# Designed miniproteins, single chains, continued (2): the designs that were tried, part 51

Each design is a single chain, and the fold is of that chain. pLDDT is the mean over its residues in the fold that is shown.

## One batch from the design tools (miniprotein)

Design m5752
Fold by ESMFold2-Fast:
Structure m5752 (fold): chain A 70 residues (1-70)
Amino acid sequence: MEELFERLRKRVEERVEKGLQEKLSPEQLTQLTMEVVREIQEESDDFDLIGKLHQYVGELHRKAQEELRR
């Protein structure tokens, strides 16, 4: 389970990193991240893994908002 989650987390991170290199807006980055999560939901019926991905995306969004305040 952890190995699968780490692979999916890395996939999300790679998409976000590429978006940052392309100078996407925070809104576009959020949309891109949501698209990746949606793709994974369509590929997997693992309810626990999908739940962890949603929490991870929420945490990323929260950290990005905190960084913008500094």
Scores: mean pLDDT 69

Design m5753
Fold by ESMFold2-Fast:
Structure m5753 (fold): chain A 78 residues (1-78)
Amino acid sequence: GPNLVGLALRGELVALARTLRPGDRVAFRTAAFPDRVFEGVVQAVHELSETLALLTVEVDDPRLHGRIVTATELRRLE
């Protein structure tokens, strides 16, 4: 299966998602693993409403593969 996670983004993170493009590198935290920083590559950005976006990210960590998780922090890398 694809090494992909869906990140549910809310609030101010939706504005950041609008600036992201496929191929961008990101670092993020999730509600499920609050003490861990994950890194990945943006595959797709879906703006669902003014307050909700879904970001599809390729990530090497198998704990996230095939899941949709709430992102609590998100930043662009380089």
Scores: mean pLDDT 86

Design m5754
Fold by ESMFold2-Fast:
Structure m5754 (fold): chain A 88 residues (1-88)
Amino acid sequence: SELEEIYEQLLSLLPDLVREALASGREYLTADDIRDFAKRYLGVTLSRQEAYDFLLRLQRLLGLPVDGRIARADLEAFAELELQSRLP
């Protein structure tokens, strides 16, 4: 589906999403942040529910609590892991 293709594109851009979130000084990555990123980098408008569902999917993939936001410390841990192992 188109939505699944968009989610795959967002996952491939995860290092850029994390880098931008950390550079912004925010304490949490939220569904609104994902919506803004998708609009700016992919030219795609996600509904709040679609962005929230992606965030929950991302939390499951990263082994984080599935609570609808990702803390800065977890974003920093991901950035370090990506740098060390060159994960996509």
Scores: mean pLDDT 83

Design m5755
Fold by ESMFold2-Fast:
Structure m5755 (fold): chain A 75 residues (1-75)
Amino acid sequence: DEEEREKALKEGEENAELILKIRELAKNNPSLTPEQKEELIKKIREYIAKYKESPSAEFIVELIVELIEKEKKKE
């Protein structure tokens, strides 16, 4: 199925690109724990699965901010 194959390739490509960007952001933001990085990747994966589109840079930034805010509350 061409559509199913295209979706799988697109999701794989987008996930790989997003993981690289997340690793760069995490390298520059020591405030993110390894667990928060996994949660961010999971949420991005869920977004792609639900909307069939890559999340925007703004959406990713908002997720990172939310994870940092949660960390502040976990004191």
Scores: mean pLDDT 65

Design m5756
Fold by ESMFold2-Fast:
Structure m5756 (fold): chain A 74 residues (1-74)
Amino acid sequence: LSQVVGAVAGLAWLSLTDPERYARARAALEEALAGDPEARAAYEALYGPLLEAARAAKNLEEFLAAARALLAEL
């Protein structure tokens, strides 16, 4: 679970900061999720909130703090 959340948080941040790395990370994650319905459900539940946190964050440190707070509530 923690690894999936870390991957989803990274994907959300990369979608706003590095489109090329985002495309590669997205493809790798979708391949991993193809065999894991539980991980896919976690991805779908967490991506929206993590993307909102990434958009609100002024820098990576602020985003990581918000992502950790979100994780602590799960």
Scores: mean pLDDT 76

Design m5757
Fold by ESMFold2-Fast:
Structure m5757 (fold): chain A 62 residues (1-62)
Amino acid sequence: DQAAIDRIRISADIVGMSDDQIQQAIAGNPAIRAQMGRQLASRPDMSDAQMQAMIQAYYAAQ
């Protein structure tokens, strides 16, 4: 599944980032925001802090 592969790559890229950096990156990139939204809805696989930042950005986009 290409979407699953893309989620893994994005998750790996952001693992070394701070929560603020992750939230800013998601807010500034609609494609990343959309993928994170799908990941959170189907299969969350990140730390609670990272998920919290992504959820906030996702809700802001809706």
Scores: mean pLDDT 53

Design m5758
Fold by ESMFold2-Fast:
Structure m5758 (fold): chain A 97 residues (1-97)
Amino acid sequence: MEDLTVSYVPKGWDERALAALLGVAQYLIEKKGYSWEEVAGRVGGPAVFLYRLGAKVTGDEELIEKLVEILEKDPVRFWEVVDAIRAGKTLAEALAA
């Protein structure tokens, strides 16, 4: 087994924000039983695409669960948290603001 190393990230993609979106997609599919199509509509196609390729997020499960709760209750606040991560905040810092 070899680690998948991506040598190039397209302009406008933040790997930390994408990891948070992947974690949310993983939670919705594995814990909530959502379809890939439903999750792609909520968090975007790139996160679901990476999940289907076998990419996974480990750690910060409690923070991902809180982020999922925000997505379900206030989608505007959810994207504000994602934008804070893109701006350089950690997931914990973005959730605390």
Scores: mean pLDDT 73

Design m5759
Fold by ESMFold2-Fast:
Structure m5759 (fold): chain A 81 residues (1-81)
Amino acid sequence: MAEEEEKKKRDEELAEIIRKDAEETLAYLGTLPPEEAKRLAEQTARHAQGLSDLLEKNGYLKAAEAAREAARAFAELAAKL
């Protein structure tokens, strides 16, 4: 159905945007003092997890996966700091 195809395209586009934003945010966090980077990484990880849950609930599975991967990356960065 046309609606399903449009949703699939939107899901793929959102996933790409989320991955790009995560990469840019990780690069930015790398420029900050460790204590500030840790605080922001922890906050961003929580926000990305919330976004993943919202996207999954609305059937955007690829975007939800991208957000979940972003949340993990931010949490891992915070754990290293």
Scores: mean pLDDT 86

Design m5760
Fold by ESMFold2-Fast:
Structure m5760 (fold): chain A 82 residues (1-82)
Amino acid sequence: SALEEAKRLLRELGIRARTRSQIRAALRRLMIKLGVSPAQADAIIRRMTDEDMVNFLRLYKLGGAGIWITVKEQELAAQAAA
């Protein structure tokens, strides 16, 4: 499952998360470390699917998470304007 894959990817980063809530908390910390504001990180995480969490973690390991965040911020801005 996507949830089990997210747990596996977090373990490779040295992060132990067991629940979906703990995975989201870990993702929030990683986003803030990348320079995302806490409010923006919370907005992104609220709208993330389990598949989005996996994709973010895969890109984070490759150094490409910044591009994913930029796209997600643009999607949130478009939704707020609609």
Scores: mean pLDDT 82

Design m5761
Fold by ESMFold2-Fast:
Structure m5761 (fold): chain A 132 residues (1-132)
Amino acid sequence: SLSQEFARAFLKGDVEKALELFDKFLEKYPNPTDEQLEKYLGPGFLAIMIAVQLGDYETALNAIEVLKALIKYYLEKGREKLADIFLDMLFTVLSISEGNEKIKEAVYKALDELEKEFPDSKIIKHRRSLLK
């Protein structure tokens, strides 16, 4: 399924394939419901949460790079709601990364890069304000 293919691309850090597969999902569901998003993104997101809990740095870092790329791609397209979904996932990774300093550092670096590239983004400003 597209969901399983997306999960594999996500965990491997295959940015180009993750972007392609999610755009293909949006062709079928241009304005996806929360239930449709949960079914599609859920397996990959659950797998990254497990990787973070197990200290699988390579898998966690790969997924952070894919999340950063998805956020950037949808912000550039003006699809703020989609970008915010991936930004929320990135913040969830941060929240469960206690004791995993390398993963925590990678999330902060991704957020800093996104803020620098999109200084006027309201969603990034809002999420960033929650870290102070």
Scores: mean pLDDT 85

Design m5762
Fold by ESMFold2-Fast:
Structure m5762 (fold): chain A 68 residues (1-68)
Amino acid sequence: SKEEEMNAIVTEKSKEAEAKLDEESVLELDRRLLGAYLRALQNNESVEEFRKRVDEIMEETMRKAEEK
């Protein structure tokens, strides 16, 4: 289902962040991903639209983590 695909994307990015980032950055990413997920469900967004938003959030989180 669409929800299963979106959940897989969130799980993938969260695991990647846990491997590469500090605990604070992982927590911030998880909060933002949850927000994006709820918005996608509420607005019936496509998996492609959701993936673009998730990729943007991940890039921003990684960029901020490198500045620490």
Scores: mean pLDDT 81

Design m5763
Fold by ESMFold2-Fast:
Structure m5763 (fold): chain A 58 residues (1-58)
Amino acid sequence: TNVTIIFEIDSDSFSLAQLFPNLLGVAPGASAAEAIAKRNAIAALGIALSNAQIQEGA
C-alpha cells in the first residue's frame, strides 16, 4: 500500500538521521555492539532505498 510505504520511508529516514552520527563516530575495532548497530543501520538504509525505488515505480 502506498500509504504504508510512505510511512516506512519517512520512519527509516528519521532513523538513519539518528544513526548517522554513530556511523561516522564508529572507530576501528569498535565493540560488538557498535558493529551490530552499524550493520543494522546499513541494512535499514538498504530497506529505505528499496522502498523508495518501489514508491517511484508506483
Scores: mean pLDDT 52

Design m5764
Fold by ESMFold2-Fast:
Structure m5764 (fold): chain A 109 residues (1-109)
Amino acid sequence: SEREEELKRLEKRGEELEKKLEEWKKEKPAAYKAAVAYAELLHLKALEEELKKKGKWTEEDKKIAEERRKELEEKLEEAEKEDKKEAEEGKKLGEEIFELQLRAAELAK
C-alpha cells in the first residue's frame, strides 16, 4: 500500500516533469537540451556502476559508454554556451528526472 502510494506519487511527478520538459523544448531550448543530456549522463554512470558490480562490464561496454559520455558532455557544453542560466536549470531538472526514475526502478524491483 505505502509502496503503491509512493509509486503513484512518483508517476504524477513524472507527468509534471514531462510536461515541463515539453514546454521547455519550445520556450527554453538550452534548458531542455541540458536536462535531457544530463539525465542520460547520470543513467549512463548508474549503468556502468551496476554492470561493474555484476562483473558484466566489458571492453565493448567501456568503448560505447566513453563515446556516449563525450556526446552528452558536448551537448551540455553547447547548452551552457547558448544560455548558462538555462543550462543550470536544465541540469537540475535532469537530475530530478534521474532521481525519480531511479527511485521508481528501486520500488519496482
Scores: mean pLDDT 86

Design m5765
Fold by ESMFold2-Fast:
Structure m5765 (fold): chain A 89 residues (1-89)
Amino acid sequence: MEEAKKKIEELKAEVDRVSAEIQQHRDDPERLEELAKKARDIAKEAGKVAYESTPELQKEAGEVIRKALEVIGEAETLARDSRKRQEAA
């Protein structure tokens, strides 16, 4: 239980870090794609922590997953827009 709580706190910090890095690399589609993948890995790990956890920890893990999905969507949108600008002749 204590280890699961610590893992959730670590994952929250990782999501925040990825979000900040997206803002720094808004015009780098390769980096944005890497950050989206990193956010997907965070969501997957939070899902593992939620599995067979208490309802309270499941709620916290769910919040991390929701934040990670938002970060993924932002990174993928920015990467797509950046790619379009690079492909425009």
Scores: mean pLDDT 81

Design m5766
Fold by ESMFold2-Fast:
Structure m5766 (fold): chain A 109 residues (1-109)
Amino acid sequence: MPQMLTPAEVTVAEGSTVTITATAVGGTIASVSWLKEDESGKIQGLIDNGTKRAPGASSRYSGSISGNTATLTISPVKKEDTGVYTAFATVDSNGKGYIVGGSTRLTVV
């Protein structure tokens, strides 16, 4: 079964640039979207279809896809960016589509 591999935890200094990667294994990425859950449990869309910034998302967020790796970039990072970042993707494997996800906890220091 396809999977999305993400780092479990990333720590970054406020004011820097951070990248979070999500890599599909066992299939090929068809689409990927990025969501954030903040410390209060609020969920916000960040990136749609790998590269398009979601409505209401800050211009500090950008997305890219290269091969089977999706990358979320935050620049500059703010304290409010602390939270759980989830890549959810549709992945093709042997002509079947699968919905898979992976999550990273970002801590801003």
Scores: mean pLDDT 85

Design m5767
Fold by ESMFold2-Fast:
Structure m5767 (fold): chain A 65 residues (1-65)
Amino acid sequence: SAAEKEAILKETKEKLDELEKEGVRAVVQQHDYAKAQEIQKEIEELLKETAKKLGISVEELRKML
């Protein structure tokens, strides 16, 4: 349903915001580039899984976020 799709998009936006903040912290404050790469993989996995749930491409999902 449209309501379920909106809920998934909202949850995904919130999770992406948290992961992006952790990634910035890893690079800027901790100089932990290995951790930053791991967070980047988590972001890619989240986008792939969310796109699959919605039946769209990752590129289409990025336009909606």
Scores: mean pLDDT 85

Design m5768
Fold by ESMFold2-Fast:
Structure m5768 (fold): chain A 100 residues (1-100)
Amino acid sequence: MEEEKRRALREATLAEASATVEIILLSAVALELDRRDKEAGEELRRRAGEAGERLSEAYERAKKGIEEGRYEEAREELTRESEEVGEEMRRATREGLERL
């Protein structure tokens, strides 16, 4: 239980951090695209903002689940949400770079 809990915490933390980095990368690409195509840049910036909100909500749900004793479920859900956000952000970043 204790070691399993620590491994789950490390995995969820890494996934969340990775997704956050991907959101930052998309935001940087959106800023560069905004100079060439303001509408396209604003679109990518909104997508990055929405992803940040989704990740924040997933974090708050995980925190509540931990408080309710659902440690394994809460951390697994946060990891899955973070991985999905990261994949979406990487795809959006590639799309943005192709428009530069």
Scores: mean pLDDT 82

Design m5769
Fold by ESMFold2-Fast:
Structure m5769 (fold): chain A 92 residues (1-92)
Amino acid sequence: MEATERAAERLKKEVERLKKEGKLSKEKLAELMLKAAEEMLEAQGVPEDIKERLLRLYRRALEDQVKTGKVSEALQEELAPEGEEIEAELAA
């Protein structure tokens, strides 16, 4: 949808701008990605409970990625079943 495309475009432009200015950090990138994800989910009319669950999982993955450079095995195991379930639901 138009609002989803706008959120993606805003993320792309902001990332490119920060990268060009040498101000792009892992923390800033994670912040921008989380904000874009929230805007996209809201624009798609995803129910609030599902939106909060998705954003919580995504935030945890981004925080782990920023701190360790990778998503921990424990977090991957926690996210995999939920992600697979949501992906299957969206594909149906």
Scores: mean pLDDT 68

Design m5770
Fold by ESMFold2-Fast:
Structure m5770 (fold): chain A 66 residues (1-66)
Amino acid sequence: RDEQLKRLAEALKRAQEKGDYKTQKYVQLALRHLLVDKDEEKAEEYRERGRKIAEEKGDKETAELL
């Protein structure tokens, strides 16, 4: 759980540095569902969507964090 939160935070930071607003959006949604809504299933769906977008953009490092 702590590792998952750390990886999501790192992915968000990397997406912000690269100006990847689409990956940022889905990582923020994953974090919100984990921390605020406590919906682990929905958080996982948004994490997976963010991973796919990072992969499509060729950002393997951010995708590996997701």
Scores: mean pLDDT 80

Design m5771
Fold by ESMFold2-Fast:
Structure m5771 (fold): chain A 69 residues (1-69)
Amino acid sequence: KITEAALRAAEEIEKRGINDPREAFLVYLREKARLGVLTEEQIDRLAKTLGLSDEEVEALRKAYEEAKK
């Protein structure tokens, strides 16, 4: 699943032409959350550590909720 998250993130980064390392990293985290590899608690810790905006945190939490289905 971690490898799958990395592959999906790489495809999205390439497809969208993302050159910002922060945006690329957030795409990767979102795919990890969507695959259930990143928990809600880990998302909250990452938000504190990386200084994520409310919008960025909401995107990660939304992906986490998708993983629960």
Scores: mean pLDDT 75

Design m5772
Fold by ESMFold2-Fast:
Structure m5772 (fold): chain A 56 residues (1-56)
Amino acid sequence: MSMDQLQQMGMDALRRGDWDSYRRYSRLILQRQSDDRFSQGHDSQGQSLRDIGNRV
């Protein structure tokens, strides 16, 4: 999902008074922003690969 889409969905949840959905989308946005800034040029796939590697 794109960042703009997640933000828009969060704002729509706020407009409806759906705090649960708003909190969920807000958390996803913050996590993605933090990861993207840290992994500049990598994309967030490195985290998923590490999770898979840790399982196997």
Scores: mean pLDDT 64

Design m5773
Fold by ESMFold2-Fast:
Structure m5773 (fold): chain A 82 residues (1-82)
Amino acid sequence: SKKLEEVLKMIERLFKFLDVNGDGVITREELREVLERMSPETVTDEIIDAFFKQLDVDGDGVITFEELLKAYSKISPILAAA
């Protein structure tokens, strides 16, 4: 849907803005900032911790942009139903 595409583009734009090094990875702190810019009211430490652990499959302590997009795509059917 267009709504999903707009959100994904917004995430990409914010990710690039926060990824000053251009290495294509995001730390837990940078992830928090991305989510806070999109929806400050929904961001809590417990949500950030749970989200980071689910996305950090390799245990590298960082999240790639692709992993972030995949996680968002998994919840998109729920968001589309709301």
Scores: mean pLDDT 62

Design m5774
Fold by ESMFold2-Fast:
Structure m5774 (fold): chain A 78 residues (1-78)
Amino acid sequence: GLQNAEDLMRATLAWLRQQGLSEEQLELVRKALEAAKNGDTKEMEKYIEELRKQGVPEDVLRAVREAGLSVLSLSSQS
């Protein structure tokens, strides 16, 4: 089930692939979510800014940030 950080990360990446993100953009999302999992929200925001520079829409960037904060919350419960 989607009860841990890894499951949420996989679900988020699958959804973003359906939204049309490239494999290079999905790698940046993975790095952002891994940074969030490690408690590094500054590094997460750095990868979100790289996605913004590549033209990823703001609503998608907001979804990535929200997923990252959820990953952080789930990781802090272990």
Scores: mean pLDDT 81

Design m5775
Fold by ESMFold2-Fast:
Structure m5775 (fold): chain A 101 residues (1-101)
Amino acid sequence: MKSLEEIADFYLEMGDYLEKLNDPRAALYYYNAGVLYEKQGKYDKAIEAFERAAQVAEKHGNYKLAARAYERIADLYEKLGNTEQAEKWRKKAEEMRKKAE
């Protein structure tokens, strides 16, 4: 059975590959990598993966996925005690929700 880290790294690599192809599916692979890194307590890697997911999703007009990724980043910064970053990313999530309407 593959470890959570190996699966997360696989999703990150697939995201990188699909992003090079300008494929919107890259956002979901980055998002899933972020979820798996978060489950491992690797919050810095989770934040980086969710940032990539949000950027790709926003670029391709998937504002619902971008909002979800920005919310996850805000929640992680709050867990890390960085309230300034948490507020910044919550604002980005709200902007994406408005664009999704």
Scores: mean pLDDT 88

Design m5776
Fold by ESMFold2-Fast:
Structure m5776 (fold): chain A 74 residues (1-74)
Amino acid sequence: AEEEALRLAREAERAIEEGRIDEAVRLLEELLPAAIAWATEKGLQKPEEVRQGIAQAIEAVRTYHEKAKALKAA
């Protein structure tokens, strides 16, 4: 679970660096169940906090993509 979550996170990070925003969002959505499984396995206090973190990351990537478009228009 942890190894899979880290793999997906690294792939999402690389996709962001390469400007593949749609792929990064897809990878972060795949990361969500893996991260929840990892948090549950480790006995972390609230798996819901991991869910919220992933949701915020998805929103940040989408916001970054929109700002990048605006910067090209400026």
Scores: mean pLDDT 69

Design m5777
Fold by ESMFold2-Fast:
Structure m5777 (fold): chain A 95 residues (1-95)
Amino acid sequence: MVRQSSAASFEELAEAERNTPVEEVIKEFEEKAKKEGLPYAIDVKSVNGSTVVAAVYEDDGAIRTYVWIRGEVTKETEEAAKEAVEEAKKKLLEK
């Protein structure tokens, strides 16, 4: 959901996802969007050995944002997560 991300949340997400393949994360986001019939976009960033996956869905005029991080959460990883969210939103809106 929108407006959930904080530094502490990013650390928690990175810890949870460190053993999950990026391909499975992307597949889960795509399957959820397809099952619910929602427009979606996904952006993936790699920074300093960490991987960030940002998924955005448009649901009844609201944008729902999810961020999954695999690897260490650093300032660079947090910036990459913000950039991935903005790129995913841009892809969603540009069709």
Scores: mean pLDDT 70

Design m5778
Fold by ESMFold2-Fast:
Structure m5778 (fold): chain A 86 residues (1-86)
Amino acid sequence: SPQREALAQREIEVFKQLKKEVEELLKTNPNVSEELKKKAREDIKAVEEAIAALQKDLTQENLRKLVLALASLTVNLLAIRLLQKL
């Protein structure tokens, strides 16, 4: 469906920006805990796996999984940013 394809493309572009931002934050902020770094890497992997599944089969369920994985990554990125300011 055109609506599903458009949303998929948008979410993939969002991930590209989030991944770059996370990688830059982890490189420039050595004080980020190893646990948060590990969770950030796990979140990135989960999004990449969701994108691979979506590219193989553009189902509503695979799109939902991508959106949820991106939400998890976004929340963790916000946590890293907030803790960096403290």
Scores: mean pLDDT 82

Design m5779
Fold by ESMFold2-Fast:
Structure m5779 (fold): chain A 86 residues (1-86)
Amino acid sequence: SDEEIIERLLEEAAREFRAEAQAFLQAHPNASLQEIAAEVRRISRRVEEKLKRRLRERGLEHRIETVLLEFRSRRGQILAELAAAR
């Protein structure tokens, strides 16, 4: 189903975001909040562009706005988990 495809793409996007954010934080333990915010924006842009492309390739362009909103919700949860682990 479309919902199963969307869920798999969201899980992949969340996994990619977590891996890149965690790697940045591990490499830069003294990074400022400004530096962390800038890197989060860079990673998010790349992950969101890939997610949009994969949705379009599957004929799900009309779902892009809703899926990005869900990704941003999951991103917030990931960032909270990473902050709690420091």
Scores: mean pLDDT 90

Design m5780
Fold by ESMFold2-Fast:
Structure m5780 (fold): chain A 111 residues (1-111)
Amino acid sequence: SAEVEERLKAFLEALEKGDEEKALELFLTPLESDLDNPHYLDTLLDYAARRGDLELVKKIVEFAKEKDLLGILSMPNYLGETPIDLARKAGHKEVEKFLLEFAKENNVPLE
């Protein structure tokens, strides 16, 4: 959605400017606020993984690592799907592989 794209743009701009407080706010804010929406509790990482944006995925997980928020890689959305599940379901093999390798290297439990 246009709102999600605006949030992604704002997140990337905050990272570029070194505005860590704004980047963290945007990172932690759910993309959907409607409890009945199947994308409720979707994170920026979930969105990036679902659309197969490998470069955005890399920026998001590197930020999460710097902030000790790597739990985002194993956090289920409203449907019980993790970012890796979303990449796999959408057929984004490079994103799935990257997230699996990153999680192993950083000792993030996925199961």
Scores: mean pLDDT 77

Design m5781
Fold by ESMFold2-Fast:
Structure m5781 (fold): chain A 76 residues (1-76)
Amino acid sequence: SLAELREQIRAELLARAARHGLTLTEGALDVMVDAVLAHPEGPGALPAFFLAVEIEAAERGRRTVTAELARRALRN
């Protein structure tokens, strides 16, 4: 189901954030999950979207990813 896929993407984003020393807010998770689901590749886009967010966070000296930072990283 869509709900199960959404939760799976959310769990994977949280796991990746933990491994990379980042904290994702609920707003950031919503933005990133929606972006992955909207992408033609679906879940295959997750690594690229996470990398874009990680780079944006690093450039701004942040370890906490907000909805605003996630939107900015993914609007490129």
Scores: mean pLDDT 86

Design m5782
Fold by ESMFold2-Fast:
Structure m5782 (fold): chain A 90 residues (1-90)
Amino acid sequence: SFEEKVEEFLQEEEYILEDVLPKLSPEEQKLFKEMFELLKEYAKAVVNKDEEKKNEVLKKIEELISKADPELAEKLLGYKETFEEKLKEL
């Protein structure tokens, strides 16, 4: 099912993040972990076709990005965009 594909996708994305995290600064690690938690909630909202929850999570993502330095904000935005593209292809 689509739900099962999303669960497998989220597990694979977690493994990718775990491989990348040791290469990042402590500040980047914190923000990337927070972004991943929001992206998981976003993916669940997509599975559930919950437009209200999807919009709420997107606002939280924008707030998280706004707290970062410009360079880190661009990295977080790239992470979000890549995640959304991969999710769309499932």
Scores: mean pLDDT 87

Design m5783
Fold by ESMFold2-Fast:
Structure m5783 (fold): chain A 88 residues (1-88)
Amino acid sequence: MEEIEKYKKELDEAIDEILRVAERLGYSPETLAAIRETVAQLKEVAEKAIKGEDISDFELTFVGPVDPELGEAFGRAVEAIRKIIELN
């Protein structure tokens, strides 16, 4: 479905921005590892959503220092996943 492909692209773009912003802001290796783990979890949830698997209790919590730009990128990733869920 073309709409799902659109939100997959939006998720990929948001993930790329999360990683680039985190690197640019100079977060600690521990924080970067946590961000990468969160990104991996976002990808897993998105794959389940695309397959139409039940994730009705989906909730993602950000852990670490909150930069507005990083928070916005995470928000876009979560919204893309929610849109994929809504389409299935």
Scores: mean pLDDT 73

Design m5784
Fold by ESMFold2-Fast:
Structure m5784 (fold): chain A 79 residues (1-79)
Amino acid sequence: MELSPEATAQLRALERELAQAIISGDLARAEAVLQRTADFVASLFPEQADEIRQRAADLAQRLRALPEEERARIAQLLR
């Protein structure tokens, strides 16, 4: 199914916010943006909503478990 230009723009904005949160080392903000992204994508694909929310939770858990050195490396790659 084709995404509307508005939906595409919203996803791009969320991707940018997530990248900025990771670059700044703000894990709480990164987790919040992941949750907002999951909620938005779930609204576009309601039949997959539970899977999308579960994946976001798993990503947040992995992000929290990453060593500080690995988070710094990811931030460097996103610059």
Scores: mean pLDDT 75

Design m5785
Fold by ESMFold2-Fast:
Structure m5785 (fold): chain A 73 residues (1-73)
Amino acid sequence: DEARREAIRRAAASAYLNVEDQRKAAGEEVTEEDIDRALRTVATALGLDPSVVREAYRGLTEEELEARREEIR
């Protein structure tokens, strides 16, 4: 299901960008632990295995992240 795949990718991108915003506000760098925690939260919210959300995150391009950043700002 392409729509479901796209929704998962958008959720993963939003989770990463939220962590990035929080760390930037604190003057800190994003850690792997921050990303993993955020992706696990998304997986729980969507009723998915965390591995599915992590796979979607790893497949995101810089262009997809920038497009999502513009959309939510």
Scores: mean pLDDT 80

